# Designs tried in a protein design run: designed miniproteins, single chains, continued (4). Part 63

Each design is a single chain, and the fold is of that chain. pLDDT is the mean over its residues in the fold that is shown.

## One batch from the design tools (miniprotein)

Design m14170
Fold by ESMFold2-Fast:
Structure m14170 (fold): chain A 67 residues (1-67)
Amino acid sequence: MSPEEFAERATALAEEAARQLLAEGYSLEEIRALADRLADWMVSQGVSREQAQRVRDALLAAAERLA
């Protein structure tokens, strides 16, 4: 899988996650806190900080667009 394919897949998953969190009643502030925790958890699992940050940013951008 190319880095571009991975980034596209992660972005698509982040948008779906944002929709689910908003549907469950999470606020943008709560989603931001969860996105920060998710990024830290991903790094602890061996994902690079740059990749984890990209997923975090995609999740927040999607949540802001959908809110």
Scores: mean pLDDT 77

Design m14171
Fold by ESMFold2-Fast:
Structure m14171 (fold): chain A 85 residues (1-85)
Amino acid sequence: SVIDQFDAVAKEGEQLAVRMVIAINQKDFDSARAYLSEMEKNLSTAESLVQQLKAENADQSVIDKGQKYIDILKSTIKRFKELLS
């Protein structure tokens, strides 16, 4: 289902954020930049899935949870971009 796809994407995004923090702590900035790129792809996929949930008239609580994930991920990406500038 689209919900299951979104949950998988959100879990992958969480793992990317963990790997990103580890890479930064290890001063592996090449890996950190690669994870940032993957996080931006994850964001694009999550946004597409939320639009699909809206088109399928999913429960508003599911849509709101998805939008919250997107908002948090956008903020996280912005902070990492500033750190790697």
Scores: mean pLDDT 89

Design m14172
Fold by ESMFold2-Fast:
Parts: C-alpha cells; structure tokens; sequence
Structure m14172 (fold): chain A 68 residues (1-68)
C-alpha cells in the first residue's frame, strides 16, 4: 500500500508529465494511485484534465483533496 508521501510524489509526477504533454506517462502514474486506492478514477481524471489544460494549481488541489 502506498504511503501518503509516496502518493503525493506520484501525483506531483503525474501533474508534471501532463503539463509537459506526456499524457501516457501522466495516466500511468494516476493509474497507480487509483490501483492503490489513494484516488478514485474520477478524482484522478479531474486532476489529469486540469493538468492537461495547463492548470497546475487546480490539478495539485484536486490531488491533495482526493488524498485527504
């Protein structure tokens, strides 16, 4: 099971990849968070969409809110 610190690191990495347009790599990291039960699929999708739109602030907020 991922720790909260590991989950935050994966979320930050996913956001960074999405902001660079590396959607496949971003999806892979968000999928690890969903598989570990740290984010729901809907929470991960919301964060991914925000990051792909260039909104790093919203993406980071959605990850933090989802991780609780």
Amino acid sequence: MLSLDEANLLGAGAIAYALEGREDLARELFEKLVESGKLSEEQAERALRAALAGDATAAGRYVREGLG
Scores: mean pLDDT 83

Design m14173
Fold by ESMFold2-Fast:
Structure m14173 (fold): chain A 83 residues (1-83)
Amino acid sequence: SIEELKELAEKLRELILKSNMPVEKKVGLVLRVLGLILDLELNENVDLKKVKEELLEIIEEMKKKDPSLSKELEELEKKIKSL
């Protein structure tokens, strides 16, 4: 559902802010996630599959940049894929 995807996107935003990445990289990833959250809130014809795919791409980028969060990111990835 939209509400579940929005909750998972908010969790991803929390993990980005918690990460040990440089501030400039956190800003870029947070802006990408916020754009997806706004799409879910404002676009009545939102492509949920596309939003899901973009969230998964951000998770993969985070796993490469901060392996210390891999367990939390993998759990979030599984939840997104189960929707």
Scores: mean pLDDT 86

Design m14174
Fold by ESMFold2-Fast:
Structure m14174 (fold): chain A 63 residues (1-63)
Amino acid sequence: SELEKEREELVKEALERAKEMQEEIEKAKAAGSPDVPKLAKEASDFALDFNEEMAKLAEEIKK
């Protein structure tokens, strides 16, 4: 369905974003940045928000 295709595209984009966030955390660690904990929290918050949106979309697909 169209919603299933949209979901697959959103998953791909979210995985790419998560990879970018992880790379930024690694760069910050290498640079000795005090922002590492903040970047890690942002990545965690992103994952939680994404899971919530995916759960909502899954319920819409079921209807």
Scores: mean pLDDT 81

Design m14175
Fold by ESMFold2-Fast:
Structure m14175 (fold): chain A 83 residues (1-83)
Amino acid sequence: SLEEAIEKLRKAIEALEQGNVDEARKYLTEALELVKKEDESNPYIKKAREYLERALKHLDEGNVGAALSWARKALEYLEKAKE
């Protein structure tokens, strides 16, 4: 559900803030898989997926700061998708 995606993404952001890269990757991946199950005709859902993919890419490149920035943008857009 969208609520589960938001909960996983909040856990990912907390892990990124703590520098826990493995935990962050796990929760970002779980959030992304949940978002992919949502209706992307909603432009907020589509943007959140794109931003989650950006966050994971930057994390894989070792850029925790960029990953955190994109993860926070993804969270903002998922919350907008909830009305």
Scores: mean pLDDT 88

Design m14176
Fold by ESMFold2-Fast:
Structure m14176 (fold): chain A 75 residues (1-75)
Amino acid sequence: MLSDEEIEKLEKEISEILKGKIPKDIDPLTHEPLKGETIEIGEYKFHKKSIEKATKQDVNDRQAVVTGLKKLLLS
């Protein structure tokens, strides 16, 4: 299990990858304006549905979501 510190580190890495590419009011996975159900990861917000679809993880499992997003953004 990742510690809160390790999760924060991964969220910072995700935010760094997205900085300068995606405005903070846009979902980085869909490139659509933020509307409805969202989850905050680092400095960015994502639609819950886009997170679940892209990572295939439960949106409530922050460790699994953050780890899955990091893999997606680096692949």
Scores: mean pLDDT 77

Design m14177
Fold by ESMFold2-Fast:
Structure m14177 (fold): chain A 57 residues (1-57)
Amino acid sequence: MEQILQSVELHGLDSEELRKMATVLRNTAQDARAGRLSPEGGRAAEEGAELLEKLSE
């Protein structure tokens, strides 16, 4: 999680870009809930999406 936040900051993403990334991670979490991906990966993606949404505020 912290590594993802650091990477995002280094790339200089604005709030719109952070929200787009959060949407991608939320879709990944939904795929995990549907059994298409590992549950562990889905939980990490959901947490990442929440952090990116907070940063976009």
Scores: mean pLDDT 70

Design m14178
Fold by ESMFold2-Fast:
Structure m14178 (fold): chain A 70 residues (1-70)
Amino acid sequence: SEEELRQLVEEAMEAHEKGDLERAERLLAEAIERFGLDAVMRQIQEEADKRGKLELGNELIQMALALAAR
């Protein structure tokens, strides 16, 4: 499950970098449904830190918060 969460967040991050915002939203929504918002946000921060992509991480966190508020 931890590996599955990491993979979903990694794929969402790559989709966002490619400009595929719809795919990024879909992957984040799936991750939130399966693992919860807090776990997804922590994984986004961890992955962004590992990749040195803090701005991208912040954008994905904002997307996750918006999805959870729906």
Scores: mean pLDDT 87

Design m14179
Fold by ESMFold2-Fast:
Structure m14179 (fold): chain A 80 residues (1-80)
Amino acid sequence: SALEETLEMARQALKEFEKRLGDKAKSISPELAKEVEETFKKLQAELDKHSSNPKRIVELLQRMFEAAADFEKKMKELLK
């Protein structure tokens, strides 16, 4: 179903962003790497709680992209 496809896409995106941002953050700051792990773990838990709600899945995807952008900005500031 479209819901199952959207949910799987969201789960894959969360895992990929967690890995990529986490690995990058570890090379810059252990504290930032921990923030990445905690943030994406919370997003994964929220996705699991709301896995039957398409609107909530879309909102969580938006929050994931916003979190990723925020972490990229923080990493850029630390590399000054």
Scores: mean pLDDT 83

Design m14180
Fold by ESMFold2-Fast:
Structure m14180 (fold): chain A 68 residues (1-68)
Amino acid sequence: AVEEAKKALESGNYDEAIELMRKAIDENPEEAYKLALEVMKKAVDDGNLELFRKAYEVIREAKKKLEE
């Protein structure tokens, strides 16, 4: 899941990367959080509001897992 998310992100397939990050939250919430932050930064640079929201949701879910 984590490796697949990184690969999708590197290929510019951000929607696929988001889906793979969601799957990675239970496996490795720390890495999912870091990858989602990277996507969120790219979304801001590109002005992609929808991608920003999706990445932010992953960040919130991963952070909740990390705080428990």
Scores: mean pLDDT 80

Design m14181
Fold by ESMFold2-Fast:
Structure m14181 (fold): chain A 70 residues (1-70)
Amino acid sequence: MAVTKEELKAALLAAGGERLSREQIAAGFVAATGGSRALGDAMARAAFRAEGGETLTPDQAIRGAGRAAG
């Protein structure tokens, strides 16, 4: 499935702007990919595991999820 970085970033910005909680990142990934809630939650957990912190920017969420998606 080829989802562009720009599509992911737009969905994440729509979900909560530049300070995204895990719930908002999960929702943004579900919106961008058309995937299940479980997939979105897994991607959000992976992003926080890779990047750390309480909230992530869209760019941090994309980088973190990309690093963890092997």
Scores: mean pLDDT 77

Design m14182
Fold by ESMFold2-Fast:
Structure m14182 (fold): chain A 62 residues (1-62)
Amino acid sequence: MKEKLIKLTELLAKKGIENTSNREIAKVTGISERTVSELRREAKEKNLDFTNVLNAYLEKRS
């Protein structure tokens, strides 16, 4: 679980959240692409930082 957060942080640091595909996030975190897509959409609809939404999801559901 901790390793998923580390890999996600490294990926986002290298590419930035806007340039990181839902598939890449799914591979690194073990979440489905569908769930990643839902979280990205929710972040945009609620004007939340998508990185914060992802981290919160992984911490609570790991």
Scores: mean pLDDT 75

Design m14183
Fold by ESMFold2-Fast:
Structure m14183 (fold): chain A 94 residues (1-94)
Amino acid sequence: MSQRVARGVGLLIEAVGYREEGDYEKAIALVDEALKVEEDDPLGRGVALRTKARIYRDMGKDDEAARLLEKSRQYYEEAAKQGDKLAQELLKRL
């Protein structure tokens, strides 16, 4: 089990918490840290970018959110091609 994967998941859970509180600056900072630690994990990067897109959407930055969702989709496609069943499911919800 990769310590990087565990850390990335923890950072995203914290980011979702800050997003729900409306603290978008902290939420974005945590997502950006998760993206850095998940650099070799397409599924993790896809989830992080989708979380960032949701934060930008909450901020009314719909164009930036759309670009982040497109990047998230590309990472989910990469993970799905590697056999990740969760990535395949998440692609259907984009």
Scores: mean pLDDT 80

Design m14184
Fold by ESMFold2-Fast:
Structure m14184 (fold): chain A 86 residues (1-86)
Amino acid sequence: PVERFVERVLEVQGAAEEPVEVPPITRDDLILAAARLVRERASLTPSQLQLLELLMEVLDLSEAQLRAISDEELAALEAESLKRQA
């Protein structure tokens, strides 16, 4: 499930003649993305709704569980993600 998302990202990046460095996508990064999408649900396009549904399936989390993530928890996840990418 997570592998399919990573595979799609790698496909979009393309591979020519050099080794491609695979970025470490964590569960926390996916939770952060899904929580952001769920907060904007009323203004999402059909494509964004489909992405949210896919993220919920991959993470095995319901919309209610994503909505239960507080703004403070979301900010903490974002800060940790930025620290890891430093």
Scores: mean pLDDT 68

Design m14185
Fold by ESMFold2-Fast:
Structure m14185 (fold): chain A 88 residues (1-88)
Amino acid sequence: MEAQLRADILDAMKLMIRAVSDLAGKVSGKEDEWKQVADLLIQALDAKAAGDDKKAKELRIQAYKLLLETSENEKEKEWAEKKIKELE
């Protein structure tokens, strides 16, 4: 069923986001900032799953803006900037 498939994918994505953000935060010393990026992305996924497209879009833009500010990686910053433009 579509609903069960969406729930399983959502749970897997949340786990991956938290794992990656925790590692990135520990490596960079920006643990709080990376946790905030993860929390915003997870909230955006939950909003999208609930059908709140406006809230999901706003949360994704906030997450990518924070990622652009937090990341020291040039390629990662370029990716975040592109995602912000696609959502505007």
Scores: mean pLDDT 79

Design m14186
Fold by ESMFold2-Fast:
Structure m14186 (fold): chain A 90 residues (1-90)
Amino acid sequence: MSTVEVYERLAAAIQEKALAFGEAPPEMPAPRPSDSFAELLAAAQRAASSLPQSDQAPASAAEVRAELAALGLSEAEVRDALAAALEKAA
């Protein structure tokens, strides 16, 4: 799928999760084809390293997921996007 389609799917999944918990759906920034993918790759790499770029607290699954959610991403879907990108790039 295109980067835009991947991002829209991730945003939809996060929005659905927020609605299920009675929260307002998160506001996602408009996707940019190449830049959105670069952000997905960077977020997936940070998640894989389990090292948040914040030097405040120890890395936790919740912190990593919160950072990915702030980018309009979910951890599992970011991993899938990274795998797909690497397959296409190969």
Scores: mean pLDDT 48

Design m14187
Fold by ESMFold2-Fast:
Structure m14187 (fold): chain A 78 residues (1-78)
Amino acid sequence: SSRLEELRRRAEEALAAGDEEAVNEVAREYLDLLIEEALKHMSPEEVAKKLRELAEQAEAEGYEELAEYVRERAEELE
């Protein structure tokens, strides 16, 4: 199975269990792997731009901790 698919399933299980700490942990791991994969095909500047867009969407949907983490990752690539 794909590593990304396995992490997605772990996130779904944590959400179903109501384990917010586990959800946040898996979400960060999943995001980090997505960034690693994106960097194989896009410049760091392009990835940073997409991450800023993702952070805005996450914040608009109420995922403040995720939005903050995504912004931190984008700043590292600038």
Scores: mean pLDDT 79

Design m14188
Fold by ESMFold2-Fast:
Structure m14188 (fold): chain A 85 residues (1-85)
Amino acid sequence: MRAELEAFLEEQRRLAEQHRAQQDYLGAALHLFGAVVAAYRLGDLDLARQLIDEMKQLARQAEAAGDTQTAQLILQAARYFEQQL
C-alpha cells in the first residue's frame, strides 16, 4: 500500500544518510536506489529526480576519495533511473 511505500522510502533515505556519514558510498547508493524506486512507484517524480541527483553527488564523493569503480557504478545506476523518468 501507499503508506508502506512511504515508510520504506523514509527508512531508505535515513539509511543512505547513515552510510554516507560512514563514507560507505556503495552502501549509501544502494539505499538511495531503493528510495528512487519507492518515489517512482509513488508517482513522486520530483523526489525521484532529487534522489538521483543525490546519487550523482555520492559518485563525486566516491571519486574524490579515490574509489573510481564505485563512482562509475553509482553513475550507471543514476543514468538508468533518469531514462525511466
Scores: mean pLDDT 85

Design m14189
Fold by ESMFold2-Fast:
Structure m14189 (fold): chain A 97 residues (1-97)
Amino acid sequence: FKGYSKEELVEMARESIRAGRELKKEIEEVLKKYEKGEMSKEEAKRKIAVLYTAGMLNLIAAIELAEAAGDKELVKEAEEELKELKKVYDEALKALE
């Protein structure tokens, strides 16, 4: 991260964590719509796959940015968010089977 300050890297990492959290909430909302009969199983599976991929990319970026900043606490926060995203995705897939 040539040309970025530690503070800039931390801010970028925090924005990526926020994006990952929003995408996780969208997965939960897609699942709720499916459970209410407002969305087909096929549409829910497609949307959840796209949201999960985007969430993964944001949280991996957050880990890399936090590591570049030397912020060990922020690395752990991003890793925990990634673990929670995977848990929500696995739960959604089970509900769609």
Scores: mean pLDDT 90

Design m14190
Fold by ESMFold2-Fast:
Structure m14190 (fold): chain A 75 residues (1-75)
Amino acid sequence: SPVLRKIAELSGLSVEEVRSLLGEDGRFSPEAALEILLAAGASREEAERLVELYKGEDGRLSPHAVLSAVVAAQQ
């Protein structure tokens, strides 16, 4: 997935590590998204804020939502 590769590139994680954090539904838990944001250099407070901002109504994050959060953290 181009989106998962970009998440890996920006966070410094491997694509395999990003895939291991992905749920069977193809989405990330808040805990998985938090781990990716912390790896990307976000503070805990910023990472928690971004997870709340980008999560869906079910509390889950799409790969595009996680990518958007990582980009926001690095600006």
Scores: mean pLDDT 88

Design m14191
Fold by ESMFold2-Fast:
Structure m14191 (fold): chain A 91 residues (1-91)
Amino acid sequence: MKKEEEEAKKKADEVLKEASKEVLELIKRYDNGADLNEIKEQAIEKSREYREKAKKSKDPKVKLAYDISAALFDILIGILDIIERNKKKKE
């Protein structure tokens, strides 16, 4: 493979690992008593940042990794919305 293809694959793998770590850290912060709205705002910001990085990326593999990363935060936001609705229903 050309050196550029290997670097793109390595970059894509690093992007996905970092995004997965960031999602898990937000979940742990919420579990430890952080405010749901603060965690949701951070997830929204991360989703936006990864989408912007995807748009600016020239390599298709790196672009896909950023798009998947944004989608991971979108899933987290959806889960947080369900948790918030369930809390309001019990009050």
Scores: mean pLDDT 83

Design m14192
Fold by ESMFold2-Fast:
Structure m14192 (fold): chain A 65 residues (1-65)
Amino acid sequence: SEVKDALMALAFAELGARWEMSEEEKNILRELGKRTSAEALQEAMTEFVDMSEEEIRKLVEEYLA
């Protein structure tokens, strides 16, 4: 899902100090985010601001598992 991928990118950026990715991986993620539809990206941002830190951390942990 494009919205889920955008949310993942936002979560990773928010936790960047805790979770570090290589510059190459960050570039790939940014490219994927750019190709996501504008509506999907905006919806992901809207959902993201309504999420708690715990929800964000859980998303990242489950994705990495």
Scores: mean pLDDT 66

Design m14193
Fold by ESMFold2-Fast:
Parts: structure tokens; C-alpha cells; sequence
Structure m14193 (fold): chain A 110 residues (1-110)
């Protein structure tokens, strides 16, 4: 939930998976990711039906995977974040040494 959004690594960088309707990702996969210590997850509306329990655990449903929509969502929900970029899952896993869900990742921080 919101508590995880206040937790930063020592560099102040967050890497969050973005799940889109093109991804073969289930609510079970998201639960496993969160249980393994994964951070927040962004789910594009229409990708899957996210239960309230997962939304309270840090899964956010966004209208679009477009950067401006994600920025607007964070701003309207009072989430103070640094610079943002969207990259492929492959690039994010290679750059940050993390395991992610879906085809895209949101990188937040310097």
C-alpha cells in the first residue's frame, strides 16, 4: 500500500512493472511478485480485474501506460515522485538487476 511508496532504496530509484492488456500476467503472478518483496505494480485498465486486496497492497489501476497519464495519476493521488521514464522490461531488468512482470517498466528517480 501507501507505506511501500515511502520506502526508497539508497539511490532513491523505484522500478515498477507495468502490466498491459498484451501481457499474460495473472493476479496470482502479481501476488507472488509482492510476496517476494516486489514494489508497487501498475495495471492498465482492461488488462485484468484487480481485486481490492491487491489494490490495498500497492497495485494501482491506471487508464493508460502513457507516461503523462501515469504522472497525472500520481499527482492526483498525492504521490510525490522524481523524474519518470518508461522502458522495456528487458532494459529495466538489465539496468537494475531486478525481476519484473509484463512487457514495460516505470523508472522513477534520478
Amino acid sequence: GRERLRERDAAGVYVWPIVTPNDDVSNEDIRAYLESGGGPVLVVEGALEVPTELQLRGVYVVESDELQYIKDFFFTNGIAVGPMRIISREEAEKEFGVELLGEKALVVGP
Scores: mean pLDDT 75

Design m14194
Fold by ESMFold2-Fast:
Structure m14194 (fold): chain A 119 residues (1-119)
Amino acid sequence: DKKEAIKKVLGEIIDYLKDPKKADELNKKVPIPGYVKGKPLDDYQMSLYFAKLLNTLGLPTPDIDTFVELMKDKDKLIDYVAELIANSDLTGEEVYERLTKAKLLPEELAKKLGEAVDL
């Protein structure tokens, strides 16, 4: 199932961002407002990250109040983002190229997300 495969990769992305070392590496490439070294991203920073991810893919971003509400439930956020990606006309190659060019994901995660989109 394409949506379930995308949801799995989005879960891996959240786990990547919760690793303080990985978040620090990402912040050096794509500055995250208010980021504190050695701490995981808070709900606001995570909302900004996913808004930027959707915008980079050319997908509609919800208003900030909707993102803040979604961040209270990780599964709801993952389902929302996965549905937008799954219902898009994006190819896996476009997803991979856009996210790696923007430095929002390491190549391994961008490749996994692209493969899930082409499913």
Scores: mean pLDDT 78

Design m14195
Fold by ESMFold2-Fast:
Structure m14195 (fold): chain A 65 residues (1-65)
Amino acid sequence: SAAELAAAKAALEAEAAALRAQLPQTSGGVIDLARRLAPLARAAGLSVTVTLGPDGEIRVEVRPA
């Protein structure tokens, strides 16, 4: 349901924020975060994109798959 997807998205975003705070803001940090989030996103029917922003900060986008 939409409510279940919204809850799963919020949970994944919270996990991403916690991990992002503990990882280096580098290409290596992007790869590590993407690897950790990918199986969780797939299990929830979501897609995740991890990028390094122009400000040098890791950015995470979570979308329905």
Scores: mean pLDDT 81

Design m14196
Fold by ESMFold2-Fast:
Structure m14196 (fold): chain A 76 residues (1-76)
Amino acid sequence: MEVEKEAKEIVEKIEKELQELVDKGASSEEILERYGEEMSRAVVKLTELGASPELILETVSEMEKAMDKALEEVAK
């Protein structure tokens, strides 16, 4: 469905943005700030598109995994 494709695109976008921040030597604070901003935008966007609460939660969960990965990389 179109909403599922948008959710996947949102996850792929945040993964790329967080990886770019890691590659630039960003701090954990910068990673957390970017995640918070993009997560808020994702929830609003998916809600406007009529996504189910389950799809929104799944999308946030995948975004959280991307955040955890980025934080692990910057903690090295």
Scores: mean pLDDT 83

Design m14197
Fold by ESMFold2-Fast:
Structure m14197 (fold): chain A 64 residues (1-64)
Amino acid sequence: SPDVELLRRAIAAAEAGDVETLKELLPKMTPAEQAWVLSRLPKEQQDELLPYVPDPEAVRRLLA
């Protein structure tokens, strides 16, 4: 599935600390998938990446 492949690539980027790849992939994902990927990162990197998601408020709500 394209959605599963996108999520897999985003998780790999998060584990590698590849913030630039995450900036490209996160906007292509659902808020739930964005929250799941961001939940695997330190708070500092979550805060850095939140402005790059289309709906930061929806993602913040899911991270709480």
Scores: mean pLDDT 81

Design m14198
Fold by ESMFold2-Fast:
Structure m14198 (fold): chain A 87 residues (1-87)
Amino acid sequence: MAEEAKKEIEEKLKEALEKGKEAARTQGPNVGAAVIAEERQKLKEFGKKLIEEAKKKSEEAARVVEETVNEALRKLQDEFFALASQA
């Protein structure tokens, strides 16, 4: 369960970073930053659902999933600031 949720979060993070970087490359860093901000919000909502499902199975699993979500959100925020500073 926790392993599966972690993999889904990592896949969503990778997609979000790729979308933001592609938008920055083709449409400019301002658009890339906006895409990253939107994807971060989507990942936050997605992560909330995974944490709730993990809580039904194990408190330990829920903590692992929450930690993974928080790391992914931090990476997206770092990319947002990197792109925003290039604009």
Scores: mean pLDDT 84

Design m14199
Fold by ESMFold2-Fast:
Structure m14199 (fold): chain A 88 residues (1-88)
Amino acid sequence: AETAAKTAALEAAVQAYLAGEVSAEVAARLLSELYGIPLSLARGLLSALRAGDLERLAALAEQALPYVAEMMKKRHPEEAALVDEALA
């Protein structure tokens, strides 16, 4: 499925970024495009991940969750009720 391919591409991009094979800008743009996360927030997430700052990573992930949820509802309307229940 297209969604599975996009998820695999995102995972590969994150791994490549952590390995130093791709720039933070490329990985951040992919996160922003695939999940609707603001580019500044995506950059922050990748920076915290690379630095091993787990507290900052958790805080930024919480901030990203509403954007990911909104994108999921738009791309997968059939799952919107499950997303709403998970966030309630």
Scores: mean pLDDT 71

Design m14200
Fold by ESMFold2-Fast:
Structure m14200 (fold): chain A 70 residues (1-70)
Amino acid sequence: KKKIEEVKKKFDEGYDRILAAHPDMTPEEREELRKAGEELLEAVINKDFEKYQEAASRIGEILRRIAERR
């Protein structure tokens, strides 16, 4: 209920902040981040630690790639 809505809200806010900080992201990068984020959110809701780690790792890789771009 409230816990799930709070997690989703924080996730949406984080996604928006990343988009605002990296306006040069390609549509492909945005789609990758969105999909990985949805996977992370589902893992949190379902308390699936293994899937959470996979999704978090993927998000981290995407963000690192974007942040290193000059």
Scores: mean pLDDT 74

Design m14201
Fold by ESMFold2-Fast:
Structure m14201 (fold): chain A 77 residues (1-77)
Amino acid sequence: SPEVQALIERADAAVQAVSSKENPSVDEVEQAIAELEAIRRQLEALYRQAPDPFILAAIESIDAAIEQLKELLEKLK
């Protein structure tokens, strides 16, 4: 689905925006987490309408990215 692919690309961009920086700020990490959580909610809504293993895999990948960013956020506090 082009919509699912666009959401995955946006999630990847959010992760890369933080991961490409040596010293990301707390605000930058929090913004990335918020964007990923918003994308996750959109993918979950799409999955409820048409269950697709690719959407489920994307949600799992985003959940892992959110956990990594939350760990980074705790380190920065």
Scores: mean pLDDT 86

Design m14202
Fold by ESMFold2-Fast:
Structure m14202 (fold): chain A 55 residues (1-55)
Amino acid sequence: METVEQLRQGLADVTAEIDRQMATASPEQQQQLQAVRRDLERTVEELIAEVERLS
């Protein structure tokens, strides 16, 4: 239980940091940050699913 909550909290913290950086980033940097954000969201979601399957 704690592991899944830690993964969700970590994702929230990292995406908040990315959103903050995007506010001052160039358009090209914003595109790169958005791609990284999507990749992180997908990876964390897959990790949560794996942890939940392992119980």
Scores: mean pLDDT 80

Design m14203
Fold by ESMFold2-Fast:
Structure m14203 (fold): chain A 99 residues (1-99)
Amino acid sequence: MATEVLLGLRIDVELARPMTAEELEKLVSDALLQTPGVRGVYVLAEVLDEKHARVLVLGFFDNEQAADAAIEALKEALENDPRVKSFRLEVLSRTTLPA
C-alpha cells in the first residue's frame, strides 16, 4: 500500500574466520527480520574465498523509517560478529512502491 519501501543492498565482507553462504545469509536475514516494520527479505550470499564474501539483499519495508532502522541493525550485527573483520554496505536501490 502507500509508502512501502523496496530496498536493494550489497555487502562486501572481509572474514576473520571462514563462513558458509548459509551462515552469512542467516546472520544478515536474522538481523533484518528483528527490525519492526520489515515485511520480508531475500538474502543471497556468495563466498568468494576464505577471507571474502558478498551478500545481496532485497527487502520490503512498511516505510522509510523501518528501512533505515533495518540498515542500522544490520550494521550493528555485522560489527558485533567475531567472524566479520570488516564490511562495506552499499545501497543499490531504494524505491517507494505506488499505492
Scores: mean pLDDT 84

Design m14204
Fold by ESMFold2-Fast:
Structure m14204 (fold): chain A 68 residues (1-68)
Amino acid sequence: SPAVEALVQETIDRLRKEIVGKTRDQQLAILQQTVDDLVARLRAAGASRDEIKAAVMRIANYAQDLID
């Protein structure tokens, strides 16, 4: 849904800003917290299980590109 997509984009933009200048261990901790918060927000917004799964995978793929 457009609302889910907007929330995912907001989360990616925040993650990019928060990981700048951090160590890898700090980046991994921020990523874990960010994923947990995103899942909670998506559930509150009424996202389906498939939408939540897709959002988590998208964040994971994005984080792999940022941390590697």
Scores: mean pLDDT 82

